# Ledger of designs, part 114: designed miniproteins, single chains, continued (4)

Each design is a single chain, and the fold is of that chain. pLDDT is the mean over its residues in the fold that is shown.

## One batch from the design tools (miniprotein)

Design m15952
Fold by ESMFold2-Fast:
Structure m15952 (fold): chain A 100 residues (1-100)
Amino acid sequence: SLFDQARENLARLEELTGLDVSELLELLDEAERAIKEGDYETAIELLERMQKRLGEIDAELRRREAEGEHVPVEAWLALLEAASAVSEQLRKVKEILEKK
């Protein structure tokens, strides 16, 4: 599932960078629960909060590189895959809500 893809990539990102992803994992679990309960408006809000937080992580990794710290390619790939999974899930939820 897209949620499992996001969880796996967030865990990999934390392992590779030492960045705390606990808030993102909590938001992901809350979004999945909201979808299962048919609360698509709440799911959209939570997924958009995740996109904002992932953008903040992107900025932090760019800052590390700008300061001469090595950020492994695998960390960037994990971030990209997590962001892609969240974006695709948001698109699907918006389509469901529009067809209501």
Scores: mean pLDDT 88

Design m15953
Fold by ESMFold2-Fast:
Structure m15953 (fold): chain A 80 residues (1-80)
Amino acid sequence: MSPEEREELRRLAEETREAIRRLRELANQHPDEEVRQRALELAERLEEALRRAVEEGSVGAVRSLLEEARRAVEELERLL
């Protein structure tokens, strides 16, 4: 992996972790227990998938996870 690809992977992974953290924050604020539980389960799955994607050095996989996490944050923000 090139130094540029390694830096891109690190940046995308950090942005994905931030999006997952935001998802957890919004989930904890949601009044519906079922919505909260589903959002927290998604955050856990995204964290596990991110760990694997980083271990594999897959920039594409991390980018897809970032997009999924950001979409989930936007959807949950609209429900609050």
Scores: mean pLDDT 84

Design m15954
Fold by ESMFold2-Fast:
Structure m15954 (fold): chain A 78 residues (1-78)
Amino acid sequence: EKEKVIKEMEEKGKEYTEKAKELDEEYGRQAEELRNFYLELAKKAKDVEGAKAVKDNGEAGLEEIVFKAEQEKKRKEE
């Protein structure tokens, strides 16, 4: 169901966004904006497969932001 995919995106996106905010305030903002962007795209998807593709792309983008935030934190601590 498309609603299930959107709910999974909301939960997973929140986890990534909170993680990014803890690591770096600016990347936290970028994560929140990206999460909102992909949630709106998923809601507009015509079918479940389209929503899943949006979810996968959004999750990959959020993982990249968290990775960059972790690298930035390490750089500042060194």
Scores: mean pLDDT 81

Design m15955
Fold by ESMFold2-Fast:
Structure m15955 (fold): chain A 111 residues (1-111)
Amino acid sequence: GEEMRRRVEELKERGLRAVREGDEEAGAREAEELGRLGVEALREGDYETARLAIEALVELAEEAARRGMRRTVEAALRALKRILAAAEDKELILLAIGAILRVIGLLLDLE
């Protein structure tokens, strides 16, 4: 519902702030929380919140990758895989697969 969507936005903003401030561990924790929230949303049939969690994880992974924060990118990938495992809706499955491939690409580009 609306409260879960607000929680996705709050977790995304906290993760982005942590990454921008150089706190890789905090960025990874927020990615893991976004994954948990996405799975909980799917369990409740809140597909819009699950979609927003997937999109937030990609945005967090992209920002973390620009800063060389491999651990945060890996945490986002694990979170996306958990959401994919819980997804039964075709559109969400395809979105999660696309997000996973995008984040794998970010990890391959990290030196």
Scores: mean pLDDT 91

Design m15956
Fold by ESMFold2-Fast:
Structure m15956 (fold): chain A 64 residues (1-64)
Amino acid sequence: GHGARSIIGSAALSQEEGGVDEAGARSAREALTKEGYPEAGERAERLLIEGGSAEELRRLGDSL
């Protein structure tokens, strides 16, 4: 829903601004899991930690 897309949108913006640390990536995963999207949460954490693009995060959000 709107909550999950908002979480991913914020993560994509942070990635454009220089990325997030491991704690930020884990927080995004936990927030997405709480919204009912644990698989999306795992993917978002991996993208944030491994330096994935903001565009990849936005595509993930568009799939929810």
Scores: mean pLDDT 79

Design m15957
Fold by ESMFold2-Fast:
Structure m15957 (fold): chain A 86 residues (1-86)
Amino acid sequence: VKESFYEALKAIEDVVENDIDNPTKLTAAVLRLVGALIDLELSGVPKEKIEKMRKLINELTSALVNRDVEKAKKYIEELKKIVDEI
């Protein structure tokens, strides 16, 4: 389950690095990440961690829409740290 979340984060990292101007790829990567978060919630990850991750995904989505590469990278790194603690 953690594997799918890491793969989704990697997909977003790839889009940030190479395709940040492509809204279709950004939307697809974000939807994949949201799906992976739902899988983590269903696997029994504490609601406190899920809520923190959901908030970060919302912040990440905003950064991606604004093409703020530095903020996007920051939120991706924060999401990785939370998943590493699971």
Scores: mean pLDDT 82

Design m15958
Fold by ESMFold2-Fast:
Structure m15958 (fold): chain A 74 residues (1-74)
Amino acid sequence: SMEEFVERLFREAEERIDEIAERLGFTDEEELERWKQALRDALRTEAAKGASEEEIRELADLLVAIIEQELREK
């Protein structure tokens, strides 16, 4: 189902964010949680609007790249 796809994609993105944070020594758990929640909400919102799995995957990749860039600048 689309809901199962979104939750799997979110778990994959969350693992990628955690790996990035660990490599960069980023320790602000509260900021990481805010980014993860924003990502999850964005993916769920796009799915609710009828976006395709391809579009949602592209959004997840874009948002993870943005989060990585933000964490690298700190």
Scores: mean pLDDT 87

Design m15959
Fold by ESMFold2-Fast:
Structure m15959 (fold): chain A 80 residues (1-80)
Amino acid sequence: MAARIAQAAADAAYKAGASPDQVGRLGDRVSTAAIQHRDDSDDVIVKAVGDAVRDAVKDLPKDKRDKIVKAVTKAVRETL
C-alpha cells in the first residue's frame, strides 16, 4: 500500500510540474505519512499525504503549490 501511494504521488507531482528534487523529497514524506496512517481511514491517509506534500513544496509560488497538492491528493485517493 505505502509504496503504491508514494509512487502515485510522485507521478502526479512530476506531471503537475514538480522538479526531480521536489519529487524525491515529497515521495519520502508521502511514504512516511502513508506508513504512519496505514490502519486509518482513506480520508485520514489522504489528509496526511496532502499535508506532507504541502510542506515539501512550501517554498513554491502558491498557484504551483496548490496545483501539485491537488494533483497528488487526487492520485492518492484514486489509488486507495
Scores: mean pLDDT 77

Design m15960
Fold by ESMFold2-Fast:
Structure m15960 (fold): chain A 80 residues (1-80)
Amino acid sequence: SSVDLLRQMAQQFGVSSTVTRVYLESLYVLQTKSKDDAIKYLEQTVKDLEELRKQETDPEAKKQIDDLIKWLKERIERLK
């Protein structure tokens, strides 16, 4: 699942690198996909990040995840 892939990335590369990769992929999706496909991708990505956040114990890493979730939610609203 997309959640399992995200957890594996965080374990292997750390939360900071994982957040950066998700951010860049989200930018790519916003530039290349239709509005409806971008909304679906970003909504699933928010859900996956919320699950990653539940497993995280480091406050700084949680903040990085929270900041990305907030940015993604704002982008979704601007697309609607």
Scores: mean pLDDT 88

Design m15961
Fold by ESMFold2-Fast:
Structure m15961 (fold): chain A 62 residues (1-62)
Amino acid sequence: ADALAAARAVSNMLKGDYEGALEALQRVSGVGPEKAEEAVKRMKEAGDDLTAISQAVAEAVR
């Protein structure tokens, strides 16, 4: 479940769906609004760098 939610968040960020990315991250057990917001901020800073985006999501869900 957590891996699927993280993948969905990455996909939504790449499409510019920030609300969907936040919602997907908040569905992961242990990820509160603060971690989700920080992850989205880091993903925005990464731009189109898929590796950096994936690392930001992984950090938020661990």
Scores: mean pLDDT 73

Design m15962
Fold by ESMFold2-Fast:
Structure m15962 (fold): chain A 86 residues (1-86)
Amino acid sequence: MIDEGEVALAFLEIILGIAKVTGKVSKRDAERAKELADEVIKTGNKELIKQALEVIQELRDIAVQSGNEEAAKILKETEEKLKKAL
C-alpha cells in the first residue's frame, strides 16, 4: 500500500527543491505545502512529521527572504501545527 504521508513528504521536498532554485515561494506553493503537511500530520508518524517540519521551516525562510508575506504567514501557521503534532 502506498503511504500517503511518504508521498506527501516527497511532494513537499519537490516544492522545497523548486523554491531553492527560484529563490521564491508563491502563496499557492505555501497553500499546497500546508495541505501536504496536514496529510503528514494525519499519519501520526513522528519521523515523517519531523522531516515535514524541516521542509516547512526552509520554505518559510525562503518566503521571508523573497518578501512574500502571505506565503510566509501560511508557512508559519503550518510550522506551528507540525510542532504541536510532535
Scores: mean pLDDT 86

Design m15963
Fold by ESMFold2-Fast:
Formats: C-alpha cells, structure tokens, sequence
Structure m15963 (fold): chain A 72 residues (1-72)
C-alpha cells in the first residue's frame, strides 16, 4: 500500500531527526506530517499522526490542525 510506504518513510525521518535534535530537522518532520494530514489520511494511520502531532506541539510549541495547516 502507498499509505504504508509513506508511514514507514515518516518513521524513518523522525528517527533521523531525533538523532540530530536540531530545530531544522524537527521542522522538516513537522512539515512532512502536515502534508500527510492535509492529504486526508484516515483510520489507524491518522491516529498515529495525531499522536505524533500532539508530541511535536508539546515540545516545539507548534499547532497542527488535521486537514488545515501547521501553525507556529
């Protein structure tokens, strides 16, 4: 499934971002996730993205609204 491949790519990018712990890498991961939310992922994958969005919001002070846009 294309959805599965995209999910795996995001997980990989998030792991790389965690290794460097730079604002730039965290921002890139957030942007990629925002694009997927805008694309309208649903089901279990959507729940995973929402949980990750909450974690990013907590640490970066960024708001991510499903189906809209990322707010700083």
Amino acid sequence: SELKKVEEQIKKELEEAKKTLTDENLLKATEHMAKLVLAGFKGEDQEILEKYAAEVEKHAGVKITPGVRVET
Scores: mean pLDDT 55

Design m15964
Fold by ESMFold2-Fast:
Structure m15964 (fold): chain A 87 residues (1-87)
Amino acid sequence: SQAEKDIQEATELLVSLGVEEEVARRLAELAYLVETDPDVPEEVRRELAELAARVIEENPAEFSMTPEQVRELVLSLPERHRRAQAL
């Protein structure tokens, strides 16, 4: 499905930035749910914020970003890929 492809591409980008694959995949999945489902439970949004903060703490040299910026980066990955293909 397109969702699986978008999540996989976001996961691969996060891994290339130094994030562990399991953590990268979970971040991509949570970010996709938050962006695509307006009725997503508050617990999912909280898990995304907490996991993003942990990634920044564990990789401070690679991420000079806030948890909100990491979320925006992950959510923008499918659109950025689509725009690059249109050029």
Scores: mean pLDDT 68

Design m15965
Fold by ESMFold2-Fast:
Structure m15965 (fold): chain A 87 residues (1-87)
Amino acid sequence: SELRARLERMEASAREAAERGEATEEQRRDLLELQLRLQAAALALLGREDALRRLAEQLGISEEELRAHVTPEVIAYLQERLARELA
């Protein structure tokens, strides 16, 4: 999927740049966005509505805006990443 390929490229690019000590502000922002999307997806997958609401409050965004980051593609990416780390 297009989103999955984008997430993989963002993570790989940012990881490589961080390893060299050359991470740009854009790459750092992209990593934070990815981490937030994965955290929101994990909370949604676990049915943690209370924690998802608190995360939205901490980020200064609406719950609806945070839920927009929880797409089937992001959930699939999270599930595959967890499976890979457990293998």
Scores: mean pLDDT 68

Design m15966
Fold by ESMFold2-Fast:
Structure m15966 (fold): chain A 106 residues (1-106)
Amino acid sequence: LEETIKKYKKLMEELYKKAEEKLSEEDKELVKKAKEEAEKLLEKNTEKNKIMAAVLYTLVGQFYKAVLAGDKKVAETSKKAIEILLKNKENPEEAIEEADKLVKKA
């Protein structure tokens, strides 16, 4: 899991450099909040928090890929999923399930 999180974080940073010029200020703020929460979750060092951090990194990476591809539907869905996780971080299992359902429908 820790190796997977490191890979997703690195991929996310690489994708950000390519997508940054296409991101709105609002998008940059949302992504910044997602990254900050993922880092805080990793510091708590529980399996549930590590899984939630991995999901946040994955969604941010998916959002960047969608922006680069011009896929507005996937980009909007990814943003909504990130918002769900950030709003419900105290209930990681429910938040992850809700976000996953939204992403899979896209």
Scores: mean pLDDT 74

Design m15967
Fold by ESMFold2-Fast:
Structure m15967 (fold): chain A 84 residues (1-84)
Amino acid sequence: SDQQAVNDAVFEIEIMIGLLQIMRGVAKLIGWTDASAALDKQLDVMDQALKDAQNAKTKQQADDALKRARDAFDDGVKAFRSQL
């Protein structure tokens, strides 16, 4: 159902935000300034995608928000991994 797609997208985005928040915390603690800034930027994108998913009325809208969140998550992870 459309509601199930919305619920699943919101749940997945929330989990990804939590993981990026942990990576941001580690980057800030170690002093990885550029990675920390990149993670802050991607978290802002993901917060907007979460709002879009929560307001979605169709599976397509939920899927589009989830795709944007996944792309932002991937960019955040790449920024973090570039410091390893």
Scores: mean pLDDT 91

Design m15968
Fold by ESMFold2-Fast:
Structure m15968 (fold): chain A 56 residues (1-56)
Amino acid sequence: MRLRITESASPALLEKLGVKVGDVVTGAEAAERLGLSFSEEQTAQLLISNGEAERV
């Protein structure tokens, strides 16, 4: 699963992921970098629900 980081992403999220607005990450990379002990799918759903990422 690939996720595009939106303009709504917080500076803290950008720093934790090591990305910029408009960058594309996999859900697996996001899960690993955030360290939330969530699955790839759960991490993707969280970011999408917050408006901080969208599916590509």
Scores: mean pLDDT 82

Design m15969
Fold by ESMFold2-Fast:
Structure m15969 (fold): chain A 63 residues (1-63)
Amino acid sequence: SLPPLSREERLERMRRALQYTDEILELKKKNAPKEDIEELSAAFVRGDEERYQKLLEELKKKL
């Protein structure tokens, strides 16, 4: 269990989680490979936004 977050931290986390959820859902609808989805999820969990965006763009080009 994570420690309590401030209001600002909760709002930012929620916004990012919603954006991430929508992007992953769209990729799944396009039958993106499970391995690519897992790599995107790992980058998101690490907070590596630059790598996440690069992987997302490359994956969209393959679909």
Scores: mean pLDDT 81

Design m15970
Fold by ESMFold2-Fast:
Structure m15970 (fold): chain A 85 residues (1-85)
Amino acid sequence: GVLPDEKVPEAARLLAETLGVSLEQAEAAVAAALAALGRELGNEEHARRFVLYAAHELGIDLTEEDLEEDPRLQELVRRIQELAA
């Protein structure tokens, strides 16, 4: 599934809440990640790469290992996939 335009603000809110950043910062990071990686976020691997890219744009040194071990990050990836379902 592809993330619809109407769900982009919800993706930004989820990212902001999970990573503890402002909504403005999350919106910019989401826009950058979508431009770089595309919108096929219904795929788990694509959703994971999206979260890592957006975190990196925010200056957060998030790793693939963090995504495997942190339940909050796993929940973020799952919820992003649901927005693209």
Scores: mean pLDDT 88

Design m15971
Fold by ESMFold2-Fast:
Structure m15971 (fold): chain A 61 residues (1-61)
Amino acid sequence: LSPEEQAIIDSAIQMGLQFSETVSDETVLALLRSLMDKEKVPEHVKALTLERFRAVLAERR
C-alpha cells in the first residue's frame, strides 16, 4: 500500500468507529462503502478498509 492509500484506510476506520457509537455495524459498513465510492477510492483499498473495519468490530464483541 502507498502512504496515501494507508492514510485513506486509517481515516475511514476512525470515521467508522465514531459512527459505530450511534448506529449499527451494518449501517456503518454501508456508510463507509458509500463514502469511499463517492471519493472514487480504488476497489482494492475499499475492500481492505472494510475487511479491517469488520475485524475491529469483531474484536469489540
Scores: mean pLDDT 77

Design m15972
Fold by ESMFold2-Fast:
Structure m15972 (fold): chain A 111 residues (1-111)
Amino acid sequence: STKKQAEELAKRAEEAIENENLEEALRLAQELAKLGEYETAGRIARDIGVSAKSNGNLETAARAFELAAEAYAKAGDRNGAAAALLELAEVYEKLGRTEEAEAARAEAEAL
């Protein structure tokens, strides 16, 4: 049941990304994380972040990369978490959020 639910949520999230419905995709990635599907949630959140960043939606990109970093960290994927934190730092820098960008870089370096 839980595995089938996770597979359906992941499929719906990927379809939402393809349709540029990034808010729905982010909601579905959060649901995957709540189910303990951390690696999948991290990957989907990273894909949302990349899409949002390419569209100039930096606030959505920041939320997505925050979720990706948290999900990858919970999955034990230190490389995924570090990469997501570095993407988050770049997005924060583009937003003029310099202190948050430096904090994200420092957290990535500590992993």
Scores: mean pLDDT 91

Design m15973
Fold by ESMFold2-Fast:
Structure m15973 (fold): chain A 88 residues (1-88)
Amino acid sequence: SELEAQLEAALAAMEAAIDAGDVAAFEAAVDALVAVLEQVAGEDLLTSLLPLLERLEALLRRAGERLPVEVVHAAAGRVQAVLRAKLL
């Protein structure tokens, strides 16, 4: 599936940006992640929600160790907003 491949690419880009300490690359990867999540149907998202949340929590925790707090909080807020819109 194209969306699944795009989701994996966005998550991998976030991880690479965190490892590099690259704020601009991290923000671009979060933009890509949000765009993919906006395209996924809510029912499809729900079937993979727990592993996605676990992976996102791990990435955001690592981001909190390497990137500015405001950048990480903004990213978490944007991801939470799109997930709430799809599931609520």
Scores: mean pLDDT 83

Design m15974
Fold by ESMFold2-Fast:
Structure m15974 (fold): chain A 93 residues (1-93)
Amino acid sequence: MLTVTAETVVATSPTASVTVKVEYSGDQPARLNLALRDVLTGEVTELKSYDNVQKGDVVEVVYTTPLKAPVDTYRFSASAGYDSASVDQTVLL
């Protein structure tokens, strides 16, 4: 099982930062992949991969994006084996 959370910290300008935390609670060690999808464009970017993630491991990534209009939503998706989880984060100006 995977749990993904995201928190936005708005920088004054020109960027915002999103902190993404992924907790793995599967019984077998796995390779964890974290990806980002821009919901407006559908573009997918791989952010990070972790080998040998074990039960109870928490990984944290900070993603920095330009502040822009219109308001954009980013989907952070984590996968490990056949497990997957995602969270949507809207970045507000």
Scores: mean pLDDT 72

Design m15975
Fold by ESMFold2-Fast:
Structure m15975 (fold): chain A 83 residues (1-83)
Amino acid sequence: NLCQDVADFIKAILDGDTDTASKHYWRLVLQYPDQTKKIHKFLIELARRFPNKTLKEYNKKELIKLAAEVFNCDEKELAKLVE
């Protein structure tokens, strides 16, 4: 499920776990090749909206909102999956 895998990726980012975040990123790229442009758009928008932030500094609400917009996931459902 795309939205579940996106939620797992966001959770790893929020936990500051770079190794787990990398694993979830590659799972998204490999499992959803048709979503590659959206995955890259998410990363570009993260860099644009939150310049100079480390993974540990990203805000949960901001990540969920951005992911919901980019991946066309329901924001409230995505928030539940990250919890």
Scores: mean pLDDT 75

Design m15976
Fold by ESMFold2-Fast:
Structure m15976 (fold): chain A 111 residues (1-111)
Amino acid sequence: SLVDIVKGDIALLESNGIEIPEEVREKLLELAEKASEETKALLEEVDRLVRQGKYEEALELLDEALKTASPEDRPLLLVRRASVLLGIGGEENRKRAIEDAKEAIELVKEL
């Protein structure tokens, strides 16, 4: 489920030293439950690509979705992209992942 994917993403962010406040964690999981069917399908496809090691294809889908994402869907897409970037590794990808996670946290606090 998307909720389980997002739980995994949060765990990966936290294991990499990116702190997610408890209130933000709870709201992200609520947003995952309430996400549109289109966003759920897209994020499940991203998970499938990541499980196959197709990180570049996963990033392309996320980058495209982020261009038109609603305020409610944007935090989920940002958390997912941060997780994918950490999966690829490297200093630049880690910096981008931290920026995406920080933006997601800020957006969730405004919802």
Scores: mean pLDDT 87

Design m15977
Fold by ESMFold2-Fast:
Structure m15977 (fold): chain A 74 residues (1-74)
Amino acid sequence: TVTLETLARAFYNRGLEYAKQGKYETALHYLKASLEYANDKLKAEALREMSKIYEKLGKYKEAAEYEAKAKELA
């Protein structure tokens, strides 16, 4: 559990790094990888970041869906 959480957090941080660089597709790839190992708290954080990235990509329906999923976990 702790080991998987550390792995999930590493993928999440890598996703944030790529998002900061404007590499949104790569950022989404790492955030999705984080979801496979994340607990509910980190999963909610990853889903919120994915929502923000989809909004920046003009994918407003997907952005709304991921924001809703994040709120259900919080």
Scores: mean pLDDT 85

Design m15978
Fold by ESMFold2-Fast:
Structure m15978 (fold): chain A 86 residues (1-86)
Amino acid sequence: MEKEILEWLEKKGKEAEQMYRDFKKDPSEEKLQALLDFIQEVLEEIDRLIEENKIGPSLLPEVERLKKLLEQLAADAKALYQEKLK
């Protein structure tokens, strides 16, 4: 279970980074919204896993790292879209 949760956290982080890379190549409102929706869904699933006691204290640092990554990607994507630089 714990290993499966860790692998899921790593996978979701990589998926968000890939969506952000694709967005940077061709910034559009649709890609921005898709990335923001994905980030929101991941954050909601993390909260659900915590509530169901599936995330123990050993995984909390990894959860915090993923949350920080997702927050940064969302901020960077919004800034890039406003500038329409690429």
Scores: mean pLDDT 82

Design m15979
Fold by ESMFold2-Fast:
Structure m15979 (fold): chain A 58 residues (1-58)
Amino acid sequence: MPTPEEARRIARLQVVLAVLKSAIYFAEKINAPQEEIDRLREQREEVEREIEELLERS
């Protein structure tokens, strides 16, 4: 069970993840530069990894 601090951090990261998913979808739809799309995907992967680490330790 996560601590209150960990739960708050997970919730914050979940919001960031949702924003990144929306940003990637929109960027792909409007044919944004590949560098921008790749950067967003890297950020998404980092956020997903951090959420998983927090859930594993809880």
Scores: mean pLDDT 82

Design m15980
Fold by ESMFold2-Fast:
Structure m15980 (fold): chain A 65 residues (1-65)
Amino acid sequence: KEILGLRVPQPIIGELADGRLVTVTLLVAMGLIGSEEGDEELIANYNYVINNPSRWYTREEYEKS
């Protein structure tokens, strides 16, 4: 579905590698993930989310938070 911290106020949105906008919370979470097999799944999900900003970026735009 979505990871916690994906939806935050606009001031906490950062741009990552592909030029997508991502929340600072997600950036921090990404740094905490990728240590073990279980967390590796989250890294894959992160990549899917970052490659599809409609999930978090557009949601914030939808609601006009």
Scores: mean pLDDT 45

Design m15981
Fold by ESMFold2-Fast:
Structure m15981 (fold): chain A 59 residues (1-59)
Amino acid sequence: SPLELTKQQFRLLADATNRIVDVRIQAKKTGSLSQQQVDQQEEQIVQQMKSQVAALQQA
């Protein structure tokens, strides 16, 4: 149903947001990641989330 798809999409967004927060926390703790590397990791998380959302629409 459209409502169930919306709920699944919100869960995927929440999961992606949590992963981005974790990347930023780890970058701050280690001090070894550049801002460019953090941005690249965040972009990968966003792209993975978009792929998962697209898969839900095809199912």
Scores: mean pLDDT 81

Design m15982
Fold by ESMFold2-Fast:
Structure m15982 (fold): chain A 67 residues (1-67)
Amino acid sequence: HETLVAEGEAHFAAGDYAGAGDAYERAAALATTDGEKAGALGKAYFAYQQAGDTAKAAAVAERIRDL
């Protein structure tokens, strides 16, 4: 979980917002608590919004709602 969050942060800092979102979604999949999952999905949502990928952002928002 932590490693994939760090990977997402590195992609985001480099301006690879799509890659950041993908890494954060993988971090959410490995999360053991709803809080950790929501945090990672929230970061993925923000990253996809920055990338202009509204379809992926909407899909992540739906996953957050299901928690």
Scores: mean pLDDT 79

Design m15983
Fold by ESMFold2-Fast:
Structure m15983 (fold): chain A 59 residues (1-59)
Amino acid sequence: ASPLERAEAYRRRAEEAGAAGDREAANLYGTGSVTYAAQAGDEALMAEMARAGREASLA
């Protein structure tokens, strides 16, 4: 899978963990999504993934 595909997969896991009330897992998966988005070299996407990860962590 590409780094972008991995970033999206981790974002989905972060959203699921956040919905379940597991803030630690949501933060961990959110960090993973940001890392893979950065590897894709898209700074705007990295910022979007970081925002989504924070929202998932607070859900």
Scores: mean pLDDT 73

Design m15984
Fold by ESMFold2-Fast:
Formats: C-alpha cells, sequence, structure tokens
Structure m15984 (fold): chain A 90 residues (1-90)
C-alpha cells in the first residue's frame, strides 16, 4: 500500500532527513492551499460582473501571489499558515 511505502521510506531516513522531509511536506501543503485559493478567486472573478467584487477578488489574488513569493523566499511557515487561514475566512 501507499501507507506502507511511506512508512518504509520514513524508517530508512535518518532523524535529520525525516525532519527535512516533514518541513518540505508542510511547505508543499501550504503552497497547494495558496494555489487553491488563487484558483477559486480567479474562477469567482470570471463569474462576477460586479465591479466592486471584481476589485476585491483582484486584491485577494494579489495578496495570495505575494504570500506565495514570501513562502518561496523562506518565510516562517507558521506565519504563512495564519495568513492563509485569514484569506480562507474571507
Amino acid sequence: SMEEKVQELYASLTPEQQKEREEVVRYIALALRAIGLQFDAEVELKRTSDPAKREQLRAKIKRVEELLEELKKGADLEEIEARLDELEAE
């Protein structure tokens, strides 16, 4: 199973490698959340003709793009997660 293969890989890694892998997995998970938010906002933007809502959606897309750039530059993952939680609540 995939779970068994993941567990075997984890067991074969040193503690340092396991920590590095966990950090990479968290980074990827946060990046995917941000990409999903951007996608949803872009889809909503295509479906709305309201100028005020369009401006709000463009601003949200820009904030997500800025967050992704900060994530890529090594920003604190906990701070990125808190900002994503706020954006998802909007």
Scores: mean pLDDT 85

Design m15985
Fold by ESMFold2-Fast:
Formats: C-alpha cells, structure tokens, sequence
Structure m15985 (fold): chain A 96 residues (1-96)
C-alpha cells in the first residue's frame, strides 16, 4: 500500500484510523516491549490526518512529530525517574 492510499483511507474512514492506531500500538510493543499509550497514538494519528487534510504545513507536521517522539522517549523512563525521585525524598525525610 502506498502512503497516499493509506492517507486517503485514514482521512475518510474512522475504521481505517482505528486499524492504523492498533497497528502503531502493535509495532511499538514489538520494538520496545510496551505498547505506545493511547494518548500518544491518538495524537500521532490526528497529526497525520491534519497534515493530509492540509490543516498544517509539512514543517509543522515534522516539528510535532519530533515533540511526540520526545514524549514517547520520556514516557519509557518516567517510572524509573519517579522511583528515584521518591527514594531520594524518603532518604532526605528520614535524615531530618
């Protein structure tokens, strides 16, 4: 399937958007061991739809994609960062 064919289906069909979201979740889980969050998947698909509908420029689409990728990377380490923060705070409180 060409990118143009996929874009037309996603723009014109809610079912095609839901199938594409599921494919993104599956591909991310296979690559990183965890499914991408529903919020990030929704934002990625909306970005693609807005781009192909002509609502945003190619430059804006690329910038938003970079932002989504940065959030996805942070999300993978968020639990470790939160655990370390909680540990450090508990250690400080125990010494007071």
Amino acid sequence: MTEEELAEKIVNSEEAREEFKEEIRRAHKESHGEALSDELVERLVELIVDYYKGKISEEEALLRLVELRAEELAARDAEAAERERARALAEIEARL
Scores: mean pLDDT 69

Design m15986
Fold by ESMFold2-Fast:
Structure m15986 (fold): chain A 92 residues (1-92)
Amino acid sequence: NLKELADKYYEKGIEAYKNGDYETAADYFSQAARYFYIAGDNEKAAQATVLAAEAYLKSGDLENAKRYAEFARELGDQEGADKVLKEIEEKK
């Protein structure tokens, strides 16, 4: 079940993020987003994509942070996307 696999990556992303391992968190959240998307769960895919963008931002990867924020908007989370994009502009 792709959703169960996505949930496992999502949990690993949360734990990595709490530990300050933002690069690892971004990888886990991006894997979770991919599997949620393939499973047809666009809401959870968007949420995981926003969390990947946040993790990339905290790791200093502004290019991937922006890319994933824009991807979250395409998946229907405009509010989450705009929040990350605003944080990126505040760091410039």
Scores: mean pLDDT 87

